Designed miniproteins, single chains, continued (3). Designs and how they scored, part 99

Each design is a single chain, and the fold is of that chain. pLDDT is the mean over its residues in the fold that is shown.

## One batch from the design tools (miniprotein)

Design m11430
Fold by ESMFold2-Fast:
Structure m11430 (fold): chain A 79 residues (1-79)
Amino acid sequence: MGKAELLNGEGKVIGEGEVVEETEEEVILDGSSGAAASAAMGVKQGAEVYVKLENGKVYKVTEARIIGADRVRLTGELV
């Protein structure tokens, strides 16, 4: 599995990680726990957050959760 970038609504990289699991609605990343905490707060406040995969797929994040020391679950819609 490949690398992923976590982006804010301006398209700036706010974090990165390794894809552990990918589905149509969910991406699990290793190595981005701090960035995901910031993303989760942003999503709750109505800010746009995206995850971009190495294959070019982009998800608009609707929920971000820290599920381990360096592991995060991102739920969203493929754009």
Scores: mean pLDDT 75

Design m11431
Fold by ESMFold2-Fast:
Structure m11431 (fold): chain A 97 residues (1-97)
Amino acid sequence: MDEKEKQIQEATQELGDAGGTAFDNLERLIAETRKNGKYTKVLEEAINQSDYLLQLIKDARDASKDVSKALEVFKQAKEQFEQIAREAQEKLDKVLK
């Protein structure tokens, strides 16, 4: 049985969930920083991090065409998405307080 195909399916789902959370947190952070007008550097960093997230998605998609690299790239992308989501949430909490 192809345990590797099962791992790729699970990694794809986990990557999608992590990416969705990162985008949601960045969108909320961008909206709140624009609304307040006081956090221009935080807004700029959030926009740059959104661009970086799009690059990570592209890299993961390109890696999915190479089965030997797919799992490792998906694991790295998931870890980066989780970090982006956490940092965006921490900044959002600070902006809202």
Scores: mean pLDDT 76

Design m11432
Fold by ESMFold2-Fast:
Structure m11432 (fold): chain A 113 residues (1-113)
Amino acid sequence: GAKEEAERALEEGARAGLEAARAGEGKGAPGATGVALLAVGGGTGSWLAAESNQSSEKRAEMGRDGYESNRAAAEGAREGRTGGSPELQERAAREAERAARENKRAAEAGEKE
């Protein structure tokens, strides 16, 4: 249901944030923190809207906002904002794109309830 999709968005957002932080490890890159916050924030918003039993329209809105936040995280990682190796940047970007897809699914599930 919509709550399960929002929980997946939260989990994938947390994973994307962790990979962004890992890419920035050892070099103190402030951009890594920014990318991690964008990744975590998207999933958190969708989960909070589902958990607080918001309207279908509001849950769909929060899922779309989370989608855009996670897309921005993926773009930031690919632009090298996290620092680290190209492999770590690409991993962070892929996890952020995965989180974005789960937020889109949460938005679509919210519209059906």
Scores: mean pLDDT 78

Design m11433
Fold by ESMFold2-Fast:
Structure m11433 (fold): chain A 76 residues (1-76)
Amino acid sequence: TSAALAAGLAEMGRLAREGRAAIAAGDYVKAQELAERLREKGRELAAETGLPSVAELGEQTAEDLLAQAERVRAAQ
């Protein structure tokens, strides 16, 4: 449903913000865990809504988060 999609997208946005905050704090383990949760949430939401694009969004957001974590970590 549209309500389930809206709630799921809000949760994915929250996970992405927490992941970026973890990277800023130097907590790369937490950032990796949040990236994995983003992928899982995207897949679950895609299954619930029938919209494969939300699984793609979760994967892309997780990849971006992990790439940012690696760049910041490498700069230390």
Scores: mean pLDDT 86

Design m11434
Fold by ESMFold2-Fast:
Structure m11434 (fold): chain A 99 residues (1-99)
Amino acid sequence: KLEKEVLEFLKKHYGEEVAELAGKVLEKAKEELEKRDIDEIKEDLGKVGEPEEKLKKIKTIEDVWELWLERIKEILKKAYEAGLPEEKLKEVLEEDLKV
């Protein structure tokens, strides 16, 4: 659900090529997330200021992924509203895929 919302937002505002690149980045990010221990992820989220109430609700890697996607959607919306150009976003996405 949230992945579709992120990709549809990007397709609407930055075009299909950016949405396709973002889809590949999200796929890679989810694969990397699934390799991690949930307790390590919770500790890292606590260090970046995630409230303890939200951390207590995280039971699965899927719960972490949904929380991360909510934050990504907010960041992308704010970046677009701030005038982030297509070229810069494409560069960032291509760099994430190279690693």
Scores: mean pLDDT 76

Design m11435
Fold by ESMFold2-Fast:
Structure m11435 (fold): chain A 68 residues (1-68)
Amino acid sequence: SQQQLQQQLQDHARQVWQTVQDGVDRALRAEEEGRRRGDEAGAQQALQEETQRIDDAMQQGLDFIKSL
């Protein structure tokens, strides 16, 4: 039923949001560690890598909503 699909979407969206929050925390830690070492390029690369993971998770959640 559509109600079951809606519940599934909401559960998925919450999992995606949790993944995003966890990813942000990891990205901030990686950036701070790189900055602390004076590795500007490495810090930016770590931030970019985690941002890509966050984007992927968000994209999957948004695609679910969009496909309904």
Scores: mean pLDDT 76

Design m11436
Fold by ESMFold2-Fast:
Structure m11436 (fold): chain A 69 residues (1-69)
Amino acid sequence: EHAKKALESTDIREAMRHLHEAILELDPLDQGRIGEFLLEKLKEKPELNEEETLELIKELAELVLEIKE
């Protein structure tokens, strides 16, 4: 639910809020998986513009949906 709203959002703050809520619904092990994915992305590209940030939020939201399956 929150993960889908993060994918549909065009505002970074709104997308971040929904992504945060979606991650909090996961168990601690799955939260760690999301964190590791984020760290790997940031190591590859430490500076993100607004469009890249929104795209990363969408990638994280998709990962949350995959974990819930």
Scores: mean pLDDT 78

Design m11437
Fold by ESMFold2-Fast:
Structure m11437 (fold): chain A 57 residues (1-57)
Amino acid sequence: SLEERVAAALAREGIPAEYVPEATALARAFVENLGFPEDLAVRFAVAIVRADVELRR
């Protein structure tokens, strides 16, 4: 599922699991609202969440 792909991608990047719901919602929005392929949507969502986490340090 999209949620499983997002969770796996965040784990690979070392991003805390608490961000899985936010990243999944963002990836879903990219697929449903912007017509992105799932793989691209997951990559963009992970990149955005990673940037947010680093900025909050």
Scores: mean pLDDT 82

Design m11438
Fold by ESMFold2-Fast:
Structure m11438 (fold): chain A 72 residues (1-72)
Amino acid sequence: SMREEGLKLIEEMVKKAREKGMPEDVIKRLAEAMKRVLEALETSSREEVEALNERLLAEMEPEWQERLKELE
């Protein structure tokens, strides 16, 4: 159940990243990082996994912002 909830959270974060216009290659790397973290935190709570996913998304945001600037 925890793994299923974690995978659902990753899917929700991937959807949110796409809605923000994040590039697919960045989204793929983010999703892979989140999955690795989920496997490392198999005994963690949903809140802990969710907080870590938010941190990963925030860390990737500067890269997304730089790529957005390069398009202009």
Scores: mean pLDDT 70

Design m11439
Fold by ESMFold2-Fast:
Structure m11439 (fold): chain A 68 residues (1-68)
Amino acid sequence: SSEVTDEKLKEVAERLGVDVETVKIDLKVLEAMQPLLEKSRKENLEATPENIEKALKIIEELRKKLEE
């Protein structure tokens, strides 16, 4: 399952210096975009703190590009 526990969200939030709600929103955005960008990789995505951090960095990079 792609569901993430509150403990994992808290760990990622602490690593990034943001609140848990920010991490939760960013994950929902990533999950919404994933079927469009990398459908073949969705089944192999594990909800580890490291993967969540990487996903959030990708979201932030995309936001910077879309801002213009």
Scores: mean pLDDT 62

Design m11440
Fold by ESMFold2-Fast:
Structure m11440 (fold): chain A 99 residues (1-99)
Amino acid sequence: SSRREEELRRRREEMERGARGGMAAIYVSSLTIEAVSLLRKADPSRAEEARREGREAVRLVNEGERLMLEGREEEGERLIREALERAERLLREARELAE
């Protein structure tokens, strides 16, 4: 495994140890900001698409947290998980393009 994959794993573990919905939003935002920054340098044409994908990932976290507060835990957890996976995929793609 690459050093970057170990870093991403540690960032996710830190977010999970924080054990609050707000930590998921911070985590997703951090990954998407980094991905957009990398894409602006490597492929500026994709930076705006990445910004839209990042906003959608944050929206999924917020909706997931809302569903959990309404007692719809399974649906909320699914949306949060989807958001984490989307943000992580976006960062991996951005890092590959920046190399």
Scores: mean pLDDT 82

Design m11441
Fold by ESMFold2-Fast:
Structure m11441 (fold): chain A 66 residues (1-66)
Amino acid sequence: SRANQLFQQLVEQAGDSVTEEQLAEAARLFQEDPAAGFRYLGDVARNEAGDQKISDQAYQAAEQLR
């Protein structure tokens, strides 16, 4: 789906600026609730990477799924 493709793209863009444990947790949440996975990725991108673009894209995707 488009959501799966976007999630993988944002994970790749977050890269090494985010821990592997945080990326694994985002992926786990995404499997249970895609919106929750995107929100978690957005929080991590903002707080750990300082990347507002990735954060904004993740939050926007979560909102679209709601």
Scores: mean pLDDT 79

Design m11442
Fold by ESMFold2-Fast:
Structure m11442 (fold): chain A 68 residues (1-68)
Amino acid sequence: SPREEIIRRLNERFTPGRPVKVSDVIDIINSVKNLPQEKKDEIISKLKSLGDTLTVSEAVTIIDEVLG
């Protein structure tokens, strides 16, 4: 699923427990082909509301709120 692909890419790219740039998470969201643009825009909007950095856990929570 698009949700599982995003979470896999986050876990492969980022070190657990370390802050991640919101822009880097947005790049992953935009790279997923089987996700509607409306869902990408909703996730990106929520991610941007958290500021410049977040944890992988916070990113997963936002993704689950939109896609779960």
Scores: mean pLDDT 82

Design m11443
Fold by ESMFold2-Fast:
Parts: C-alpha cells; structure tokens; sequence
Structure m11443 (fold): chain A 78 residues (1-78)
C-alpha cells in the first residue's frame, strides 16, 4: 500500500490507467457480486479502484489472493 498506492492518483505509475478505461469497471462488476458478501465488498471496493489497474501488475502476487477469492465466487455462481 506504500508502493504504487503511495502515488497521488496512481495513474502516473500505473500505466494501465492510460488505457481508454482510466477507471477500470472492475469495481463495478465486483460490487455486484461482493454485495452478497459484504465483508469483502468493503475491502475489495476500496482496493478495487486501484487493484483494477495496479492489480494487473501485482495481481499475480497480491491480486491472486483476492482474485482467487473472487474467482471462487464466480465458480460458486453466487
């Protein structure tokens, strides 16, 4: 959280933010599913905005844990 997230916007360090979807819709989709969980929704929603862009870079490390958790939801088809 004090790495790339230390940036003001993160868009500068997060080259992914330069994409047409500067604001990834991952949090929007996540919100719909996490709405049932609630607990992860609060944590994921706050990080989703940044993880959606930075996640691609560090998803394999940190996002894997969170992403895998969400993937489990998709597998279960909540």
Amino acid sequence: DDITLGDDTGGTVTGLGDLPVHHVDDPVVLTGYLDDLGTIGIDGMDTGGTTGVVGVFGMTLTGLDLLDHLLHLWLLDL
Scores: mean pLDDT 44

Design m11444
Fold by ESMFold2-Fast:
Structure m11444 (fold): chain A 67 residues (1-67)
Amino acid sequence: GPELERLARTLLDHLRAGDMEGAFRAALELVRLLSRTSPFLGELSEEEAEELARRVVRVVQQRIAAK
């Protein structure tokens, strides 16, 4: 929905700006939103959410670099 799209755009904007801290924060909010709305993720610990956020940043950054 609109919240997911906003967070995805925020993540991309931070990555384009080279702001890795901002990108991580946006990815963490995105992971937490997905945890709240998706039955497949369930309740995540803070450590699990942070690790997923790091993976999201890595994957998105790699895909941007490949295009």
Scores: mean pLDDT 81

Design m11445
Fold by ESMFold2-Fast:
Structure m11445 (fold): chain A 74 residues (1-74)
Amino acid sequence: LEQKFYDEAIKITQELIKQGVPLDEAIKKGVEEAAKKFLEEGEDRAKVEEAARKTEKKLQEILDYLKSLGFPLE
């Protein structure tokens, strides 16, 4: 589930960025939409929450890295 969750969250995040949503907002919405999708498909809530937490951590690490390169991520 964790890898599938990450892949889905990234896919949604990329689509939102393509539509002009700011990176930080796109990541938040991508994780939220992925969680909603897997819950609606009948996945166990605790597993979805664990996958969301791990995905958020990975995406936050990427954001922190981009900020370290001087990218304005407001």
Scores: mean pLDDT 76

Design m11446
Fold by ESMFold2-Fast:
Structure m11446 (fold): chain A 102 residues (1-102)
Amino acid sequence: SVTITESGGGTVKAGSSVTLNNTATASGVTIVGISWQRLKPGAKEPEDALDDPRFTQSGDGTTASLTMSNLQVEDTATYYSVATTDDGSEVWGAGVELTVVA
């Protein structure tokens, strides 16, 4: 099993930078990667947060932090950390809500 704890988010002004944090714990499986996914309001499917060149990820093994620079109103979304296990399964965090205002 995998448990994900996420933190960060809230309401920020356009032009701000924020960092979202993840800590994942695993039992009986190995976490082989952690990624961040972005689900924008009204979207049907999430997109990879790192497809945006303003966004960087750092962390070791069980931790992953997403640092987002020069935020725009269009970056308003729920951000999910996703742990991939050695059997190819994905475990999704509960999501962190970020609101960017002008």
Scores: mean pLDDT 84

Design m11447
Fold by ESMFold2-Fast:
Structure m11447 (fold): chain A 68 residues (1-68)
Amino acid sequence: SEAAARLARLAELAAQLPEEELEAIANELLPEFEAWQEEMARDPDPERYREALLRLYDRLEARLRARL
């Protein structure tokens, strides 16, 4: 699946960074993650949540690549 492929890519990128950088990226993405959780709570739609999750994965990948 696209989600599985993106997770594998994220794992490969994350493995190249020290823990401190990973924590910094997690903190930078916290507002987007919180917005995603609020959207999930407001209107349960599995397809829309999947799209939002993949978008968060894209943002995470960009942050990881910027640190490499």
Scores: mean pLDDT 79

Design m11448
Fold by ESMFold2-Fast:
Structure m11448 (fold): chain A 82 residues (1-82)
Amino acid sequence: MIPELFKYLPKEYQEKILLAQEIIKKVLGRELPEEDLEALLISFLAHYGEEFFEIKDKEELEKKIKEWLESEEGQELLRGLG
């Protein structure tokens, strides 16, 4: 389900956010609590800002999510979530 914070965005952006959630879960290879997944998604969106919505290619989105999760910032956040 799309997080409350994103329900008021255009449908295209909502679909992209849902796709990003699925990619995060796939990349981590494990299920996270909804609140932890939302925290990761919010931090990812804060990091890339408008650039996130400019990504047109699913492969590019997956690459950026992987790179962010493997970054020092992403790894620190993942440690905080358990």
Scores: mean pLDDT 73

Design m11449
Fold by ESMFold2-Fast:
Structure m11449 (fold): chain A 86 residues (1-86)
Amino acid sequence: MILTPEQADLLMEIVREAAKKAKTVDEFTDLVIEAIRKHLSGEEAEFAIELVRAIGAYAKTHGLSVEEVARMLIGAAEQLKAAAEA
């Protein structure tokens, strides 16, 4: 369920690229989830998708922008990377 440092780095890159293309939080989460499914598999993919959906739902509830939700996901991925390197 915990991502490797390399998988966390990949998630951060996916988030940055989706944030450049997406106009809405829904489009952003869909792009990130699609990219996760292409690059990750199994339990790692499910964990990353669940994280994206949870943060996306929070962002929609609080009226956050695509840039703000991207920053939250990058922060979460950085914490996961730090935990994997510990």
Scores: mean pLDDT 83

Design m11450
Fold by ESMFold2-Fast:
Structure m11450 (fold): chain A 64 residues (1-64)
Amino acid sequence: SLLEYYRELATNPEVREREERELKEAAEGVGKALKLPPEMVEKIYEMLLDTERMVRERALAKAE
């Protein structure tokens, strides 16, 4: 389930590292498609990391 995956992201560094790599690849993909400068790609990656963390923490809090 999505909730079990969020718990793995919170407690398992290997799963968290994989998710962060996938988010970086997504940001780089958007940057390539829209021909964005590297500094903008970096900011998109930062926003994706922050958004994922907020969504995950809210979902886990509601499950308690």
Scores: mean pLDDT 82

Design m11451
Fold by ESMFold2-Fast:
Structure m11451 (fold): chain A 82 residues (1-82)
Amino acid sequence: AKLTKEEIEKAVAAEKAFVQGALDKYPADSPQKANLEEILKLIEAKKYSEAANQYQTLANGNPNNLVLLNRAIEMKKIAASS
């Protein structure tokens, strides 16, 4: 189902908080930090479809990391509703 404008705003805010929290836990020299920073920039630019694709690429490289897959699915819902 399509998200409402309020649901999109809340979902985007929650996703930004998730990415920022993940960034704060990674060491400064981590390659994963650079990938998450790119996703955050795409979300802030309202490029939700591109952000979803970046999450999906990371999930495909880490098939046992269900967190990345779930983030890709959630971002796809935001993109489809935007």
Scores: mean pLDDT 78

Design m11452
Fold by ESMFold2-Fast:
Structure m11452 (fold): chain A 79 residues (1-79)
Amino acid sequence: SMKQREEALKKAREYLEKALELIDELSGEPISQQLRDAAIASYEGSGIGMLVAQQLGKEYPELVELIVETYHYSRLARG
């Protein structure tokens, strides 16, 4: 339903915001921009973005989990 899609999109935004907060703590690290781009791509429904986050973020499992959840809820919202 439309309401369920709106709720899923809201959850995707909440997970993205949490991921971006953790990425801000990595400010100055060479991978921080790549992880930011991957998180945003995951929010846009990109499975490749999610896979890039998993590959680059192996040392940051909490951040990877937030990006995976962002992707999951984004896909639920978009169909």
Scores: mean pLDDT 86

Design m11453
Fold by ESMFold2-Fast:
Parts: structure tokens; C-alpha cells; sequence
Structure m11453 (fold): chain A 77 residues (1-77)
């Protein structure tokens, strides 16, 4: 599921704090593509789109991780 993919990304970023923002952006772009192909509900796609826009504007990995963790929390609600 998309939720499991986001959870794995959050875990990876916590274990690999030296990961580049660009790499995190690429990981999230793949999640978005999978969400579109899997035809997830529009509400879920909107949450991913909002997170991607915020990550694209993020300047630090701390900001990226916070955005990914917030997305994960919202997906579990």
C-alpha cells in the first residue's frame, strides 16, 4: 500500500540522515506515481501532492523527514 511505502521511506530517512533532499524528492515522486497507477482515492492523492510540494520547497533533511512523518500520520487517520 501507499501508506506502507511512505512508512518505509520515513524509516529509511531516519536511519540515513545523510540522504540528500533530491533523493528524498525522487522517493516521494515514485510513491506519487504508484498512487496514480493504483487509483487511490482522490483524498489520498491530494495528501501526497501536498507533501511533494512541501518537500520540493524544503531546504533541509530535517524538514523533509518532518513532512514525510506528517504525511504518514495523516494517511493512518
Amino acid sequence: SVTEEVEKIAEYLKENPETSVIMAQAMMAVVRLHAIVSKVPQEVLDLIDEAEERIDKAKTMEEVLAIVEELLKRLKE
Scores: mean pLDDT 83

Design m11454
Fold by ESMFold2-Fast:
Structure m11454 (fold): chain A 123 residues (1-123)
Amino acid sequence: DPEKKLKEQKLEAAETFLLSIAGLEARTRNLSLEEQRQLLEEAREKAKELTENTKTMLELLKAIVEILAETMIRLKLSPEEVEEIFETFRGLALGLLDDEEDKEELERFIEEQLKKVLEELNK
């Protein structure tokens, strides 16, 4: 069932990225082990929500990019850390797309979000 396989792939991608983002936040904020567990559980619930509320892998990845951008602004990461994290995400996320047009759209979206994050951090 192609729709079931897509849903499973989207959930795996969402969990992978959102748990990584939650881990970044936990480390940056020096959260306790119990607070880290709660944050990771919330990330898993968010992954399920995004998987249900998006139709394509591209839409899911764009939603994750927005969460990543908002998280980096909230954590007040350095411009160097922001650029490194977006570069890592770009490499992993583009590998999940089969269509060249979708890859180009995601790459442009990531570049736009990076510029917005750097602009916000300079305020």
Scores: mean pLDDT 89

Design m11455
Fold by ESMFold2-Fast:
Structure m11455 (fold): chain A 79 residues (1-79)
Amino acid sequence: FAERIRAARTPEELEEVLEEMIRAGVDYTDEIEAAMRAAIERLGEGAVAEAVLRALERVRGAEGLTEEQLAAIRERAAA
């Protein structure tokens, strides 16, 4: 997943990867965090935050992620 996040060139591609990652219940690792920060630099903070929110809406809850972890992801996307 971290590699796929790094490969995403558009917010739409990132949204697709994030949706799949959330459905799979993937642990939020340092590698995924680094990939998300690189995506913010490449795509822009607002676009990444919107992609995260859309992916969460599609899943209707994040399997493997707590509300606290979801808040942390949103905060990092905004930083």
Scores: mean pLDDT 70

Design m11456
Fold by ESMFold2-Fast:
Structure m11456 (fold): chain A 78 residues (1-78)
Amino acid sequence: MKLAEEEMEKLIKEDPSLKELLEKMYEGRKNPSDKEKREEGIEAEEEMALHVARTKYGADEETLEKLREEHRAVVAKS
């Protein structure tokens, strides 16, 4: 899942703990040949998207689990 840059900046201002996830996302994008960093970046992007779905849109646990599975399926096939 992709989040807009301005939305991510707003989230970090509201919850500074999300900065670590954003840094992992960028590190993965900068190092696509490093499998471990790429996987960490993908996981961090997933965690940020699930956090937004939960906190901003009130998604329940079942919805969050389906979103996670969908994201992993897309990543595995892309």
Scores: mean pLDDT 70

Design m11457
Fold by ESMFold2-Fast:
Structure m11457 (fold): chain A 108 residues (1-108)
Amino acid sequence: SRNEELLKTIDEQIELLKKEKEENKEDELKVKELEIGIKVLEIIKEKIEKIEKDLSVDELRELQAEALIEVLGAPEEIKEILKKMLTSGGKEEEIKKLEDYYNEKLKE
């Protein structure tokens, strides 16, 4: 199935990122970036494995957005904004809303 092909591709990407992490272990920032990437892919994999129906491109994008938000540990309000930014074409307007939200929370 298409989901089986996606899972194989994700497994290959996880292994590649793990290898790159070992090769760059002295670069703390690079290691953190690679760890985030690995964690996002692991969450996507777990979610796809639980789904019996073939995912659409939009459903896959939504899963990618949700996995990234989970790894970054954003508050619920920020999660909704980030999900909209990652799944919709209205990036500039949504980025401004996110900046305004962070600026307001920093003033509290």
Scores: mean pLDDT 70

Design m11458
Fold by ESMFold2-Fast:
Structure m11458 (fold): chain A 96 residues (1-96)
Amino acid sequence: SMEKEIDELYIKLASTLEKMPLEDIKADLEKRRKQLEAVLKKVEAGDEKLKQVLEMTRKLEKAVVEAAKRMNFDELLEYYYQLNEQLRKEADEALK
């Protein structure tokens, strides 16, 4: 199900960041995962809104993983928060 796919993407992202001194990003990811679990309980698997959230989660994962390879900690932290905020706004709009 897409719900499991979204959860697996967050777990994979968290595992990638676990090897890095990125405590603030890890804390934000855990908070977002809990928020996502609350949303998933309100919608059914296969919903188009869930597909939108899944796509946003995949985009975040790919962008953060690629950025982590080439950016220092401060650059990655700024990039993560900017991208995450933008993607969250897009996901929130899609879920309305």
Scores: mean pLDDT 68

Design m11459
Fold by ESMFold2-Fast:
Structure m11459 (fold): chain A 81 residues (1-81)
Amino acid sequence: MTLDELVDHIMSRLPEGFASRETVRRFLEMLFGSNLSQEEIAEKLGISKAKVSAITRAMGVEDPREAVEEIVMSELQEAVS
């Protein structure tokens, strides 16, 4: 699964107009590129904590940060193998 596929998965599980693809993508980039909490990500993106929580829930995983890290590491591993 790529990051773009994960964005598509999240968008399919959110109500229409709830969040933009850009917002979801920036959320995932912040999860991977930083040790920010959900509250800090919400503040930085200018959205409510409830929206961050809904996006996190739409991922369908127990640890969203670990899930994003695993996807990126898998993509890097495939480039070498």
Scores: mean pLDDT 71

Design m11460
Fold by ESMFold2-Fast:
Structure m11460 (fold): chain A 60 residues (1-60)
Amino acid sequence: GSEFTMVDKSTLRGKDGKIFDVSTKEGAEEAEREMGISPQQAGLAVSQIDPELGEKLMSL
């Protein structure tokens, strides 16, 4: 969805300015808990910027 914006290739920003490190499983899970999205949804958003990182997140 449009709830996330890539600040950096490994950093995801939520709509209210929260920052998550999505290059790690722990960071992706934190984003899921705080924003209510699945790692697959986060990976889809990241894959638009970095396909390798997006695939890694979707594999979580």
Scores: mean pLDDT 64

Design m11461
Fold by ESMFold2-Fast:
Structure m11461 (fold): chain A 65 residues (1-65)
Amino acid sequence: SSVSDETIEELARITGLSPEVARRALENLEEMMGAPFTPEQIELMLQFARDDPEAFREFLLELAS
C-alpha cells in the first residue's frame, strides 16, 4: 500500500474503525483508481476525516465491503 501504517492508524483512530478495516478500504480505493495515492490525496483524506469523521467513517465502510 502507498499509505503508511501511521496514516492508516490515524484514520482508524479518527473514525473509530479498526486499522484492518481502514487498510482494506484504502487498498480497495487504490485498486479502483488504478494508481497509488499522491501525498496531496493523503492530505485531503486526513482533512476530510478530521472535518467530518462520521461521513468519512461511512465512506471507508462502503469501500471495505
Scores: mean pLDDT 85

Design m11462
Fold by ESMFold2-Fast:
Structure m11462 (fold): chain A 68 residues (1-68)
Amino acid sequence: MRRLSREEREELARRYGVSVEALEAIEGHIISEGRRLTDEQLRKLAELYGVSVGRLRRAEREIVRLME
């Protein structure tokens, strides 16, 4: 798996209305655990970063696609 570029993170942050920090947290989890976040893990991140779970889930799916 490759890491996202800064430009890819900035574009995803803009597109999904989430912070770059939230995207870095998702990317870091996928790299460290070798799997996507559970519903509970996404809910906790959504609360921490003040965004909807739906937006984070859409962003996570795109992150996984880009990391292929």
Scores: mean pLDDT 80

Design m11463
Fold by ESMFold2-Fast:
Structure m11463 (fold): chain A 57 residues (1-57)
Amino acid sequence: MKLADLSGVSEEKIEKVREAVAANIDKPLNTKEIAKELGVSTAEVDTVALEVLAEHL
């Protein structure tokens, strides 16, 4: 799945969101903090988090 096609965010930014989510996969996810640091919406972080979780399950 091309997440960039779904969110309108560049693929490079989506990869950075994936890395941030994966680093916190065993901890409570701070969606707002990740969104602020990477300049994306919280909804986009949530979408990436679901994709990362699906890939790790």
Scores: mean pLDDT 67

Design m11464
Fold by ESMFold2-Fast:
Structure m11464 (fold): chain A 55 residues (1-55)
Amino acid sequence: MKKAEDAAVTAAKLAKNAGLGPEQARIGARSLAKQMGLNDEEIEYAAELAAELVA
C-alpha cells in the first residue's frame, strides 16, 4: 500500500509539472508500480489514485 501511494504521488507530480492530465498520471503510476514489483491490485490502486490526485 505505501509503495503504491508513493508511485501514485510521484506520477501525479510528474504529470502536473508537465501540464498533463489524469490519463497520463494513470499511465505513469502503472509503470512506476510495475518497476517497484507491486502486485496487480496495487498497480491498479496506484493508477487510480494518481488520476484522482491530478484531477
Scores: mean pLDDT 81

Design m11465
Fold by ESMFold2-Fast:
Structure m11465 (fold): chain A 97 residues (1-97)
Amino acid sequence: SSMLMQGQQSADNTIQLSDDVQNQIITQGLSPLDVLQLMDQIVVQTFQVMKNSSPSLSITVANHVVDSILQSGQSSGVTDGAQSMADAVLQGQSNYI
């Protein structure tokens, strides 16, 4: 159905957004504050997608976003903040299964 296709598209768009943000962090030399703000936006969007997605899509999105957040944190020196956000995504994902 169109609603199921929209759920899949939203998941794909969130994965693409996390990849784009990770690339921006690596290539543009963003400040730690800007990095944390971008990561927070991705975490919020990921929770919204998880609420409207199948369990399998929720797992796929959560795993991809977690990897992107942790890599971005390592490249920008905000590893503790990134770990906390990654943990929040994983905990949130378990609440929707």
Scores: mean pLDDT 77

